Designed miniproteins, single chains. Designs and how they scored, part 18

Each design is a single chain, and the fold is of that chain. pLDDT is the mean over its residues in the fold that is shown.

## One batch from the design tools (miniprotein)

Design m630
Fold by ESMFold2-Fast:
Structure m630 (fold): chain A 61 residues (1-61)
Amino acid sequence: SPEEKAREYLDKGLKALKEGNYEEAATYFRQAAGWYNRSGKHQEAARAGKLAAEADEKATA
């Protein structure tokens, strides 16, 4: 389901973030946000989008 896909990408993003792979984390969080929006979970999509922005900031630090 779209929600299952969203959780899969969110978990991958969190793992990449722990490993310091910020560009990869941002990409996974953007994928999670897209799948959450497709499942009608707009609040969760917004949170995933914020995580992506934070990861992008760390990638350029």
Scores: mean pLDDT 87

Design m631
Fold by ESMFold2-Fast:
Structure m631 (fold): chain A 86 residues (1-86)
Amino acid sequence: SAKKEENRKKVLEEVERFFEALKEGLKRLDEGRDPVEVVAELLERGEEAAAGVLAVLEALKEGLKTLEERLKKAEEILEEARRLLE
């Protein structure tokens, strides 16, 4: 019982951290920051899920019709962001 509560708390803390990172990234995009730089900053902080979601959201601006094309564009943004971290 105690172990289940500890696991639940840890999962909730991880989800909360994810949403805070995502909100911060979205705010930076609204402020006109470069999407690749914002994604790179999240990756550098270890916020991979938030970085991935932001890359997908940025890809949606391209007017691409298929989910596969949008995913490829999101992968391109993530690759460009990773190059900035090299």
Scores: mean pLDDT 78

Design m632
Fold by ESMFold2-Fast:
Structure m632 (fold): chain A 66 residues (1-66)
Amino acid sequence: SELDAMLQSAIAALEAGADPVLLLRILAKELEELGHHETAERLRALADTQPSREEAIAFLRELLEE
């Protein structure tokens, strides 16, 4: 799915050293624009906790398993 492809791309970016808070906020905005409102809200909530890169990757991997 498009959602799964975007989540996989985000995980790859995080593994390559992207800032987790900034990436999660950008991803959330993109998902909101595509109509994935619930997932976007969950990503914004995570970003507000100032997660580590490892925590962000784990969260995105969990979303892929849903």
Scores: mean pLDDT 88

Design m633
Fold by ESMFold2-Fast:
Structure m633 (fold): chain A 59 residues (1-59)
Amino acid sequence: SMLRQEGDRLLREGVLALKAGRYKEAAELFRKAAELYREAGDYESAESALSLAKLAEAL
């Protein structure tokens, strides 16, 4: 689905931001990915993305 593909794109951008030390940007990207995965019905990916967002927010 387009929602899942967009979620995957944001997840990849979030990982790149995290690797670059841009923790606030990474957290925002992971939160957006989680929203899109939830809308797509992919709750497992949504929970994973949300966990990454919370980790990035704690850094």
Scores: mean pLDDT 89

Design m634
Fold by ESMFold2-Fast:
Structure m634 (fold): chain A 74 residues (1-74)
Amino acid sequence: MLTPEEFVEKHREWIEEELKRTYDELKAKGLDDETAKNAAIARVFRRVLEEHPDLTPEQRRALAAFIKELADKL
Protein backbone atom coordinates (compact mmCIF):
# COMPACT_ATOMS: atom_id res chain seq x y z
CA MET A 1 0.00 0.00 0.00
CA LEU A 2 1.26 3.48 -0.88
CA THR A 3 1.86 6.04 1.88
CA PRO A 4 -0.05 9.34 1.42
CA GLU A 5 3.20 10.96 0.23
CA GLU A 6 3.96 8.11 -2.21
CA PHE A 7 0.43 8.30 -3.65
CA VAL A 8 0.82 12.05 -4.28
CA GLU A 9 4.31 11.59 -5.85
CA LYS A 10 3.07 8.78 -8.13
CA HIS A 11 0.28 11.03 -9.45
CA ARG A 12 2.10 14.40 -9.21
CA GLU A 13 2.63 14.99 -12.96
CA TRP A 14 -0.94 14.02 -13.87
CA ILE A 15 -2.44 16.19 -11.09
CA GLU A 16 -0.29 19.19 -12.11
CA GLU A 17 -1.31 18.79 -15.78
CA GLU A 18 -5.04 18.39 -15.00
CA LEU A 19 -5.07 21.30 -12.55
CA LYS A 20 -3.34 23.64 -15.05
CA ARG A 21 -5.59 22.49 -17.91
CA THR A 22 -8.78 22.94 -15.85
CA TYR A 23 -7.65 26.34 -14.55
CA ASP A 24 -6.79 27.56 -18.08
CA GLU A 25 -10.17 26.32 -19.42
CA LEU A 26 -12.08 28.11 -16.64
CA LYS A 27 -10.06 31.31 -17.19
CA ALA A 28 -10.83 31.10 -20.94
CA LYS A 29 -14.55 30.98 -20.02
CA GLY A 30 -14.21 34.33 -18.22
CA LEU A 31 -13.86 33.27 -14.58
CA ASP A 32 -11.65 35.41 -12.34
CA ASP A 33 -8.39 33.97 -10.92
CA GLU A 34 -9.73 33.10 -7.46
CA THR A 35 -12.94 31.47 -8.74
CA ALA A 36 -11.02 29.55 -11.43
CA LYS A 37 -8.47 28.27 -8.86
CA ASN A 38 -11.17 27.13 -6.42
CA ALA A 39 -13.21 25.43 -9.16
CA ALA A 40 -10.09 23.74 -10.60
CA ILE A 41 -9.14 22.42 -7.13
CA ALA A 42 -12.65 20.99 -6.63
CA ARG A 43 -12.81 19.38 -10.10
CA VAL A 44 -9.33 17.78 -9.94
CA PHE A 45 -9.92 16.48 -6.39
CA ARG A 46 -13.29 14.99 -7.42
CA ARG A 47 -11.77 13.35 -10.52
CA VAL A 48 -8.98 11.70 -8.50
CA LEU A 49 -11.56 10.38 -6.00
CA GLU A 50 -13.65 8.97 -8.89
CA GLU A 51 -10.61 7.15 -10.35
CA HIS A 52 -9.32 6.04 -6.90
CA PRO A 53 -12.39 5.29 -4.73
CA ASP A 54 -10.26 3.24 -2.27
CA LEU A 55 -8.20 6.22 -1.03
CA THR A 56 -7.67 6.27 2.75
CA PRO A 57 -8.61 9.40 4.76
CA GLU A 58 -4.87 10.13 5.14
CA GLN A 59 -4.31 9.87 1.36
CA ARG A 60 -7.33 12.15 0.74
CA ARG A 61 -5.92 14.76 3.15
CA ALA A 62 -2.47 14.66 1.52
CA LEU A 63 -4.09 14.91 -1.93
CA ALA A 64 -6.26 17.91 -0.94
CA ALA A 65 -3.26 19.74 0.57
CA PHE A 66 -1.12 19.03 -2.51
CA ILE A 67 -3.77 20.23 -5.00
CA LYS A 68 -4.27 23.43 -2.98
CA GLU A 69 -0.50 24.05 -2.85
CA LEU A 70 -0.27 23.61 -6.64
CA ALA A 71 -3.25 25.93 -7.20
CA ASP A 72 -1.57 28.62 -5.04
CA LYS A 73 1.28 28.57 -7.62
CA LEU A 74 -1.10 29.23 -10.55
Scores: mean pLDDT 81

Design m635
Fold by ESMFold2-Fast:
Structure m635 (fold): chain A 68 residues (1-68)
Amino acid sequence: VSEEQIERLAELIQEELKKLGLPVLPEEVLRRMARGLLKHLPYEKVEELLKKGKIDEAEREAVRALLA
């Protein structure tokens, strides 16, 4: 996983939070969230889910992978 991939996912997470009317989080927190998702899902899957506005589904998939 590259820093560019982490930064891109952090940007996508921030955009989804803005769409939901939630406050903007610090960049460091967004990057930690991105790294957390990448521990359980491949980059391509995380990016696809976030681009579709399915942040809840991305979170559920990460939790499912963790528990499996």
Scores: mean pLDDT 71

Design m636
Fold by ESMFold2-Fast:
Structure m636 (fold): chain A 78 residues (1-78)
Amino acid sequence: SMAEKAKADAEDVRARGERYAQEAESLGLPDTAKEIRALTEKAVEAAENGDFSTAARYDTAAALILVGDRLDVELGQA
């Protein structure tokens, strides 16, 4: 059913977001982890409402923030 798909999609988004946040914490980036979790909550809410397009956009934004902030650490800018 669409409801079962929405639940599965929301669970996948939550799991990915938590992995991103944990990576940020491991890099010593607590503000990045907090921002990732905020975006993940928006992605989960969108997925639960069956709006997977919006969920994917927030999930992608969380991933990009991690990539950018990780690069700043690697370049000695963080």
Scores: mean pLDDT 85

Design m637
Fold by ESMFold2-Fast:
Structure m637 (fold): chain A 110 residues (1-110)
Amino acid sequence: SDAAVKEALLKREEEVLKKLEELEKQIKEALENGDKEKLKEILEELVELTTETHRELLAQLAAATSPEVAELVRAAMARIMGKVQEIFELVSEKEPELAEEFLAKLEERL
């Protein structure tokens, strides 16, 4: 049902945003400590999570049987990608080359 699809979408968005916030905290700590190796590991996790989530949401968008569900999926995509962009901007302030490298890797996989 549409109600069940909407509920599942909102729950998944919340789960992804919570994971992104956890990665953002780890990124801030790695940046403060100058730990480039840890930063690279967290950025790999960020790229993987974002790629998987984008694929899931594209599949949901393609399967949407109502305009209302399609709009909710696009809105969820926009909020998630907005958060990912904020995290990359935070990285670019201290480590612009790493931000550019991993953003390019993400764009290639999307």
Scores: mean pLDDT 88

Design m638
Fold by ESMFold2-Fast:
Structure m638 (fold): chain A 76 residues (1-76)
Amino acid sequence: MSVEELERLAAELLPEWVAELVAAGVPEERARELAREAAAALVEAQRARNAGDEERAAAILREAGARIAAEIEAAR
């Protein structure tokens, strides 16, 4: 998958991610911020993978996922 293809996919999924976060109790403004951070992390991870650094790509996704999980937990 190219970075450009992933950016298009992320943009398409962004409203769904925001809706899921709001349903989980995250305020809409913060949900939009987290969804954008997730999209940016996916793009950056794909860039790392395209450069041959799969370990870095995995680390970026783990760190982003941990931040989102912590925010959802804090919203409870």
Scores: mean pLDDT 80

Design m639
Fold by ESMFold2-Fast:
Structure m639 (fold): chain A 83 residues (1-83)
Amino acid sequence: KRQLFAEGQVLFAKGNQAFKEKDYEKALEYYEKARDLFEQAEDWLSLSYVYRKMAEVYEKMGDFEKAAELRELAEQYAEKAEK
């Protein structure tokens, strides 16, 4: 329940910190863990934010195709969050 969301938010914050430090590998690791927790919590809005941040990481790494796929996935979860 609330614990999965809280743990996901902590991991998402750690991912954001790694992203600011330009540690893209570590940022992805934290974002993937946050994704799994938000998916288990069925928090579709938080999932959309995680996928959007993962897309930004792949853009910084030069993988524009992967970034585009992740942005589409983020949009799908944002739509799902509106019920």
Scores: mean pLDDT 85

Design m640
Fold by ESMFold2-Fast:
Structure m640 (fold): chain A 80 residues (1-80)
Amino acid sequence: AEELFKEGIAAAKAGDLETAAKHFEKAIEIEPSAEGYYYLGSVYLTLGDYEKAIEYYEKALELDPENVRARNGLELAKAK
């Protein structure tokens, strides 16, 4: 799961958001985590899929209510 997060982050940095989403989705299927949901939400926010961004940021906050990054992402997505 951690290796898939690293690959997803690398793909996102390279601008390959489609590959990044795939890696984060696989990581979440293996082991759901607040970080995984946060990164997936951020990818969908960047793609302009605000509905999915909101969904994944909310899932991140269910696992980690103190996740400031997910809260900020959720507010940004809801402002659209």
Scores: mean pLDDT 80

Design m641
Fold by ESMFold2-Fast:
Structure m641 (fold): chain A 83 residues (1-83)
Amino acid sequence: SKQLSQQGLAHVQEAVRYEKLGEEFEKQGDYEKAAEYYGKAAEHYREAARLFDQAGDKESAKLLYEQAERMKKKAQEMAEKAA
């Protein structure tokens, strides 16, 4: 549906914003905040993937799930550096 695709795109936009914040804090050595924002990016990419999958766009859903997993791994890596 058009509504599901629009909601999915909104989550992608939020995920990209949080990913950039994670990158900025990582560059500053603020690993605690980097972990937080990469985690938020992962959640938004996962929600986007779910919405695109429900809309029938399985190809976009797969790519967004893969991006969510990358962000989750970055969040875990940053959390380890913060400890």
Scores: mean pLDDT 90

Design m642
Fold by ESMFold2-Fast:
Structure m642 (fold): chain A 105 residues (1-105)
Amino acid sequence: MKVTQSPASITVAEGGSASITNTLSAPATDVQWLFQKPGKEPELLIVNVTERVSGVSDRFVGSGSGTVYTLTISNATKSDTGVYYSVDTTELPSSWGQGSTLTVV
């Protein structure tokens, strides 16, 4: 499976909104989103397309079906700065997107 994330980088003002889109070469049924703070390991943010991991803010919304999946971040804070990864786990081995860097200014 080929996973393409867009955009590769995005800058938003504090309180703004950002969207990262994952486009797949074939339909998926199981897509996760991970967040990596600068200098830290990636942590799970959204599972099963739409389900937030415990403690994750409702400002983070996963959506999508078929070949297009989107992570939307609303009311951005400076702590949201980092790299976001989309991972397709519909088939094994899992397929990782290249990452999208969000900078909140």
Scores: mean pLDDT 82

Design m643
Fold by ESMFold2-Fast:
Structure m643 (fold): chain A 74 residues (1-74)
Amino acid sequence: IEQALEEIRRMGEQLDQAKTPDEVVEIARQSPLLSDEDVKTLEEMKKQGASLDELKQTLGDFVGRRLEELREQA
């Protein structure tokens, strides 16, 4: 899972620098770790007025769950 670990590291750095909800959703769209459903959930939350912190938290939760799944497959 070398690819996933590298992506998580980069995503964490990008997430720390994200200043708007749109930037958080864009990070999610560019990530191979997140499903189309995960990205759609974040887009829906943004449309409903979710805060930057809420979107960052949700993205982090999705990444954490994906990492757990990959760890079990390895």
Scores: mean pLDDT 77

Design m644
Fold by ESMFold2-Fast:
Structure m644 (fold): chain A 72 residues (1-72)
Amino acid sequence: MKEELDKAIEELLKAYEEGASQETIDNLLRKIASLAISTEDIPRLKELKAKVKDPRVQEKLDFIIDVITLGK
């Protein structure tokens, strides 16, 4: 679980830095959402949010964090 999430985060950061398509970014965000299901994953998502300056990506990451938080 953790290794797959960390890999998905790295893929998103690389795709964002390389200017990948919106579809690619959205697919990676969906993958991260499916893998990040525990409150223990929240610090990793917050670190990713700090590294990505795209407001749309930040908003989607906030949504994932909120879903995890409300699920507890």
Scores: mean pLDDT 79

Design m645
Fold by ESMFold2-Fast:
Structure m645 (fold): chain A 74 residues (1-74)
Amino acid sequence: VVDELRELAEKLKDKYPALARQIENLIRLVETFDPSTVRRYLSVHGPLLLSALRGAGVDEETIKRFEEVLEKIR
């Protein structure tokens, strides 16, 4: 999960630095807090992050991969 999020952040860094930072913050959250706390956070902020990725014009393949990673945390 963390390695997959790190790959996504690196891929987005050049074109979408603000979104890459949000994913990096999510990595820190996953590493710092218990799974139930992370899951509660993602129930609210996961859909918002997906909406931000779509709104910024990130490719569908990258968005789908991010959705799959979020499902592993839920």
Scores: mean pLDDT 78

Design m646
Fold by ESMFold2-Fast:
Structure m646 (fold): chain A 63 residues (1-63)
Amino acid sequence: SLEELKKIADELYKVIKKLFEENPDMTLNELVKKAREELEKRGIKPTDGQIAEAIYKYLKDKE
């Protein structure tokens, strides 16, 4: 389902937020790279679309 596809984007978004709280001086590109590495350790490889959705959610939270 579409909801299951969004689950990976939501998980990536949560990891980005956690990494930023731990490393507030890290750039968005570095946060995304590290968050992807954490998901890959769990056997999850996000698609470009899922990465874009996670970034969009993260940036919208900063408004």
Scores: mean pLDDT 81

Design m647
Fold by ESMFold2-Fast:
Structure m647 (fold): chain A 65 residues (1-65)
Amino acid sequence: SMKLEEAKEKAAEVMSRVGKAQMAGLATPEMLELMAQMFRAVSAGDVDKALELAEEIEEQLEKAE
C-alpha cells in the first residue's frame, strides 16, 4: 500500500530524530514508549495510528529542544 509506505518512511524519519535526541541526552522515556507504539502500529498496517503517534513524538521533540 502506498499509504503504508509513506507511514514507514515517516516512522523511519521520526526514529532517526529520536536517535539524535537520545545521543544529545534530550530523549525521554515517554518518547521511547511512543516509538514502540508507533512501530507496532506500522507492523499492524495501521497507517492512521502510526502517523498520529509520529506527530505526538515530533511535538515532544520540539518541547525537548
Scores: mean pLDDT 82

Design m648
Fold by ESMFold2-Fast:
Structure m648 (fold): chain A 60 residues (1-60)
Amino acid sequence: LPEEARKLLKEAIEAYQNGDLEKSEELVRKAADVAGLTEEQRRMLIAAVAIGDEKTVLEA
């Protein structure tokens, strides 16, 4: 991923951890747009961020 997209993904993870799910999803969308990802790849990123943080908060 480009550095700009990585920065947006870090912000998305931080927003998710702070409980701001709407902001997290929007930041993932922006990161996907910057990286030139397809709609399918964008959906996979949203799911991956959610799964990672969900494990930390709910299961781990």
Scores: mean pLDDT 68

Design m649
Fold by ESMFold2-Fast:
Structure m649 (fold): chain A 56 residues (1-56)
Amino acid sequence: SNFERAAKELGVSVSQVKGIYTLAQEMGEEVAIAYAQRNSGLSREQARRAIEIASS
């Protein structure tokens, strides 16, 4: 799945990718990026990449 691909590329769990993606859909990309930076240790660029892969 796209979630598994994002998780593998970014070194996070599938559940973390799903959480980031859900936040991006419900509250927008900036909220999802802030969440990913704080809770998953991802950079802004990595968070955007997670959303990009999960959305493909």
Scores: mean pLDDT 86

Design m650
Fold by ESMFold2-Fast:
Order: structure tokens, then C-alpha cells, then sequence
Structure m650 (fold): chain A 64 residues (1-64)
């Protein structure tokens, strides 16, 4: 069903986001330069905002 396809896409995005978050946390732990940390945080926030927007769109379709 369309609902199952939407749920699968949401779970895939959540899994990919978790993996990306782990990678960024490892880089943050290894980074001592405040400017590099700020850049990593900005990139992470931009990526998370994009993912949240897409997940919200999928949930809206799921609940419509």
C-alpha cells in the first residue's frame, strides 16, 4: 500500500540520519578548532532541517 511505502521511506531516512549523526559526532570529538566545529554544526543543522522537512511532508501524506 501507499502507506507502507511512506512508512518505509520514513524509516530509511531515520536510519540514514542516525548514521550521518554518528559520523558528525566523531568529527566533532576529533576537532579542536572552534571555526571547524561551527562549520560542522552548521552543516549538520542544514542536513537535519532538510531531513525534518522531508519527513514532515511524508507524515502529512501518511495522515491525509
Amino acid sequence: SEKEKLEKEIKKLEAETKEYGAQVLAQLAATTDPAEKAALIAEMNAKLAEVQKRVAELYAKLQA
Scores: mean pLDDT 84

Design m651
Fold by ESMFold2-Fast:
Order: C-alpha cells, then structure tokens, then sequence
Structure m651 (fold): chain A 92 residues (1-92)
C-alpha cells in the first residue's frame, strides 16, 4: 500500500465510515462525498495537532487514481517523526 493509506483509513473510520467504506476510499476504489472528505480532513488535522504537528494539513483526491492524498506544508524537522509515526505522506 502507498504511504498514508493506513492513516487515511483510520481517519475515515474515526469520521464514522464503516471499515469497508474506509478501505475503499483510502485505496481509491470509492470516491468520498464532499462531506466525508471534510470529516476525514478534520479527524486528520485533530490527530496531527494532538501529535504536536504544526504543519498545514490538506486532504485532496488525486484526479487520476481517485486516491486520497495528505498534503502537509510548512513541515518542520520536529513534525517529521510524528508524521512518519502516523503514516502520513510529507509533501515538499
């Protein structure tokens, strides 16, 4: 699985999706609704903040594959270990 899939799947389940829906959305087999995407982004942002990550968090759907990508901007060295532990992909 690509990096971050486990984090996205866990966040989708925490946002109220079934494990089957979470796995399908994380793998790109199913596209999330705007409401589901917003809920997943909110959960990820809260989890990263709780881990001490100060980077800007954005969740986007890759238009070609349909997979969800976690984009982090303004990542510090201190954020890198926390992000890696959570399985998120670091952009930039």
Amino acid sequence: APPGVGLLEAAAVAAGLSPEEAAAIASGARRPSPEQLAAIEAVLRARLAAAGVKADVRVVADPETGRLLVHLSNVTDADADAVARLGAEIAG
Scores: mean pLDDT 69

Design m652
Fold by ESMFold2-Fast:
Structure m652 (fold): chain A 65 residues (1-65)
Amino acid sequence: SEKEIKEKIKKVLEVREKLIEKLEKINDKILAGKEPSKEELEEYEKLKKEAEKLAKELEELQDKL
């Protein structure tokens, strides 16, 4: 349904925003000549996987229309 698609899009956008913010922080450290922490890299990977899962779920919902 359109409502389910809209709710899923909102979740995708929220996770993407967090992913972009985390990536920017990692990039800022690299540009400053600092190495990102293991924890920061692990958080980025978790957010990336969550974003991929949500995007797949959204695609499946759109394909059923």
Scores: mean pLDDT 80

Design m653
Fold by ESMFold2-Fast:
Structure m653 (fold): chain A 82 residues (1-82)
Amino acid sequence: DELIERLERGELTREDVLQLPGILVEPWMPGPLLLDPDIVLTSVYFLYKNNFDVKKALESMKSDPSSKLLPRSVRLEYLRKM
């Protein structure tokens, strides 16, 4: 899986943020920071480095599309910045 492989290599892009499950950021990240894809990428790598199960969250998103929970407004803002 290219997304998981890029995560392991530290090569995630701004476009990859659109495919990340909301569970990785929404429960703890303030809304204004969630609108910045670079801040979100930095935060996801911080969680990964500190042994949060980011890979399991990505795998769960594939088996259950309803777990893809980034709010529509956040995804539209990312597309606007790309």
Scores: mean pLDDT 60

Design m654
Fold by ESMFold2-Fast:
Structure m654 (fold): chain A 98 residues (1-98)
Amino acid sequence: DDIEKAKKIIEELEKLAAEVKNPTLRSGLQRILEDAKELLKEIEKETDPQKRKDIVNSLEIALKNARKAVEAEKRGDLFTADVYLALAEISLAIAKLI
């Protein structure tokens, strides 16, 4: 279940990175995607169910913020897009501490 959820989150992040037109935001989303892929490898090897759940929750928060960043970019609000991108990056940094 947790591995399946993480794989779906990565698939959605790949779609967002492909959709975005701003090259700086696209580069940021690609970094988030690479971090998410590394966290998927960690979940696949993790035996503690609570740690697996906490990492997946952080991935879900990262996806939510990545979506908001892309929506802001579509409105021409690059400042808000950058803020949501930073929040997605922070969520994944927290997951790496789990």
Scores: mean pLDDT 86

Design m655
Fold by ESMFold2-Fast:
Formats: structure tokens, sequence, C-alpha cells
Structure m655 (fold): chain A 72 residues (1-72)
């Protein structure tokens, strides 16, 4: 749960730093903020470890789709 969220955030931050597209950077920033909110909810005990891991996987999949769309 927590480790998966932290890894996903680190990967998104690295992708953002490597990007030169401002729209992609803004989208990645939004995904990072959403995962930080999920992390807070997990730390407060308001969501499960499984829900946190699903959120991390979803965010990375959305980043992959956005990068593919910009490359097209």
Amino acid sequence: GLEALEEAIRRLEARRAASTDPELQAFLDQLIRELEEVKRLLEEGKISEEEAEEAARRALALADAAEAAVAA
C-alpha cells in the first residue's frame, strides 16, 4: 500500500522531470497530487492497502496513456 504509492509518486515525478511537454507535465502533476491525497487517506486509515495499490497502478496506467497520446 504505502510503499506502492511512494514508488508510483517517485516514478511520476521522474517522468514529469523528463518531459518537455507542458500539458503532460500538468497532467502528471495532477496524478501526483491525487496519489498524495490517497496516501493521506491510507495514513488516516480511511482506505485499505489494496485500494491504495489499485490507485497507484491506475495512476501509472493513465501516465502511460497520456505519454502515448502526446507521442502520437
Scores: mean pLDDT 84

Design m656
Fold by ESMFold2-Fast:
Formats: sequence, structure tokens, C-alpha cells
Structure m656 (fold): chain A 78 residues (1-78)
Amino acid sequence: SERVEKLLEEVEEILEEALKALKEGDVEKAIGELLRLIGLLIEVERELKKNPSPELEELKEAIKKAIEELREAFKKYG
């Protein structure tokens, strides 16, 4: 629970930093943050295959939503 809560906060921070970077024209930083989110998604999906849990499913959906928000921001600002 505490680990998932901390990871949810980290996902929000990564998204905020990436969106700020895009608005400031730092595309390289935004790409780095996007790759970090993708890495977290892969790790969570791997863990879900071994030990399914509702908290990990929630984390997976939060990461997917953050990636989609970033994808839309790249279309507008990247």
C-alpha cells in the first residue's frame, strides 16, 4: 500500500515535470520523463502478471493516463 501510494505520487511528479519541460521548450527533458513513465509501466505490468492486485491495477491505469496526457501535450507543444 505505502509503496503503491509513493509510486502514484512519483507518477504525478514525473507528469508535472514533463509538462513543465514541454511548455518551456525542453523537449529532451520531456522525452526523458516519458521514457521513465514507460519503464514504470513495463515494471508494473510484469509484477501484475506474477501477483495481480487491485492497487497495482490502479497504479497501471494512472501511469497509462499520464503517458496519454504527455502524448497529447507533445502534439501541442513538442
Scores: mean pLDDT 85

Design m657
Fold by ESMFold2-Fast:
Structure m657 (fold): chain A 75 residues (1-75)
Amino acid sequence: TEWSPEELRAGLETLIRSLEEALADPSLSPEEKAVYREILGLLREALERLRQGDVEKARELLQRALELLNRFFAS
């Protein structure tokens, strides 16, 4: 899927905010927190790469983050 850099940025910012909110939940297990932190790290790196003009790397990192999310919640 070919997202514009503007669409990719908006999506990354929304996902980052959602995960930051989720991580504020004190009822999360240590394992859940570790997975959310890893996903959040990938999304933050993707946003930084996008700021540097590396759209391909940003898309790769977003895809990896979504794969982790799907694997964790599909189990």
Scores: mean pLDDT 80

Design m658
Fold by ESMFold2-Fast:
Structure m658 (fold): chain A 67 residues (1-67)
Amino acid sequence: MSGRELAERLGISEQQATKALEVAKSSLRAGLSKEEAIENILMNVPGLTRAQAEEVVEAAEEDLARE
């Protein structure tokens, strides 16, 4: 999923979506849990809700499963 596509789905900016996806993918690649990835998103991307961060983590997991 692209940052633009995710931004449209969540009602956030493309910049927020792209940064959140990068943070989520980096956290998951480092072996961190979903909860740790969510917390990293919330610390690094102001204005996101926990529910939006959870959807970003799910999108990141789908992207990583295709790599």
Scores: mean pLDDT 82

Design m659
Fold by ESMFold2-Fast:
Structure m659 (fold): chain A 55 residues (1-55)
Amino acid sequence: SKKDEELDKIFAEVQKAPTLEEKVRILEEHLRKSKDPELQETLERMVRAARRALA
């Protein structure tokens, strides 16, 4: 699906980020720009998981 394609692109960007903090910023940036509620929910879960790992 198109959502899977968008997630794949975001995942590729996150993989290139050198630190977990930078990965969180990339995810938050895409979350702010997204108008798709399903994609927003997925990105929110990823941000929460990454922030938990930083704590």
Scores: mean pLDDT 79

Design m660
Fold by ESMFold2-Fast:
Structure m660 (fold): chain A 84 residues (1-84)
Amino acid sequence: MEEVLRRILEKLVEAGIISEEEAKEILERVLKGEPEGLLELAKKVAEYLLKQAEENAKTQEELEEIKKKLEEELKKVEELVKKL
């Protein structure tokens, strides 16, 4: 699991979403089992996916649908964090 998490964080740094320092902090928090670390990771992943969508979306409507879907998924992560 740590290896997969590290790869996700590397991609977020490469995309300019987070710094290497932020990536280390998120990794440490998640590995310690801190729910706040998972929420922060989910927010950064959502930001990355939105950035990719902005680059690849053909219409404003398509981009809006992707934004809505990402917001719904983030709410699910927040609910999961509350249960931990």
Scores: mean pLDDT 76

Design m662
Fold by ESMFold2-Fast:
Structure m662 (fold): chain A 58 residues (1-58)
Amino acid sequence: GEEAHKLLLKGIALLLSGIGLEFEGELTGDESLKEEGRKLKEEGKKLIEEADKLIEEE
């Protein structure tokens, strides 16, 4: 089904957003942005892993 591909795309989007926020935090010295970026990266990775499992079952 399309569900696996939706999760993969969302995971990639969150991962990239997280990288961007973490980088912004590094440049500005904003620890809050670094933490937010880290959380988004973790969520993105989880969605990618879930998508991988679903793809193998399709």
Scores: mean pLDDT 82

Design m663
Fold by ESMFold2-Fast:
Structure m663 (fold): chain A 65 residues (1-65)
Amino acid sequence: SKEDIIEKLKEMGKKVLPLIAKAVGAKTAELEVEEVDENTIKVVAKAGDLEIVSTIDVNEYLASS
């Protein structure tokens, strides 16, 4: 489900964000997971001057698995 995808992203974020912060010399890193609509999730990761933005189509993701 979409909720399972969001939880998985948050759990991966908890593990990866400290590594990203350390790699770029930032004191902190943050992850924002936004439900844009019923089929679209937006993920933003920020650490210092680094910003990574990605969008996930839930229906395409579930259909391809």
Scores: mean pLDDT 77

Design m664
Fold by ESMFold2-Fast:
Structure m664 (fold): chain A 91 residues (1-91)
Amino acid sequence: NAEQLLEELRALKEEAERNDDHPLRDHDAAVLQEVLNMPPAVLEEMKRRGVSILAAIAEAYIRLIERYPDAKVLPDLSVLTDLARAMAFDA
């Protein structure tokens, strides 16, 4: 259900904006541009504002769903959180 997923993504974005201190980096922005077709200008603004990796991923998927509401395949929220954790992981 696209409506439920959008609500979950918006809640995740708000939570990440409050609690996630892993700011979006150049490499993370490049991945979001290539994989999720995020506009470079939007990614530069997000980096300038110190938006977290998780919040940026949530925003990218919100934009994707809003642009293609009839898409047959929607990302699972758990896959998005796992991706964000992998990108933010400091070994």
Scores: mean pLDDT 69

Design m665
Fold by ESMFold2-Fast:
Structure m665 (fold): chain A 69 residues (1-69)
Amino acid sequence: SAEEEVEKAFETLKELIEEFKKNPSAEKLAMLQRAIEEFKEALKKHNLEPDEEQKKLLEEAERLIREYK
């Protein structure tokens, strides 16, 4: 279902955020960027809005990407 597809993408994003926080690298940054895109595409494809937890996770992921040097 649409909700299952979105939830799967969300869980993947959550795991990649934790891995990136533990050991940041250019490779993990690229994986994190792709996971954000896939999650946003899943939401858009099904005309769904992110919930509060999903919004916070997206904000954290995007902040980590912006702060990576």
Scores: mean pLDDT 83

Design m666
Fold by ESMFold2-Fast:
Order: C-alpha cells, then sequence, then structure tokens
Structure m666 (fold): chain A 55 residues (1-55)
C-alpha cells in the first residue's frame, strides 16, 4: 500500500475528529454524532489495515 494512501486516510481522520469535536460542542443531533463516530471508526480500521498490509 502506498504511503500517500495512508497519509490521505490520516488527513480524512483528522477532519472527522474536528467535525466530531465541533458537533459535540454545538450540541448537534445524536444521529449526526453517531454518523461521525462511525466514520472515525471506519477511518481507523482503514489506516490499521493499510499499515498491516504495507508489510
Amino acid sequence: VPDEVIEKYKKVKEKIEEQLKKARENGMSPETIAALEKALKNADEMIENAEKRRK
């Protein structure tokens, strides 16, 4: 797996983390928070799998 792909996933994760922080601070709907939490989990799994397959 190319390093550029992992870097892109990390950037996406950072954006999701920022959006989740703002959503919690602004008291966004539980549905919005749950969707962002799912997206964050998915990004973490993609990064971990990409790093493991990089071997």
Scores: mean pLDDT 78

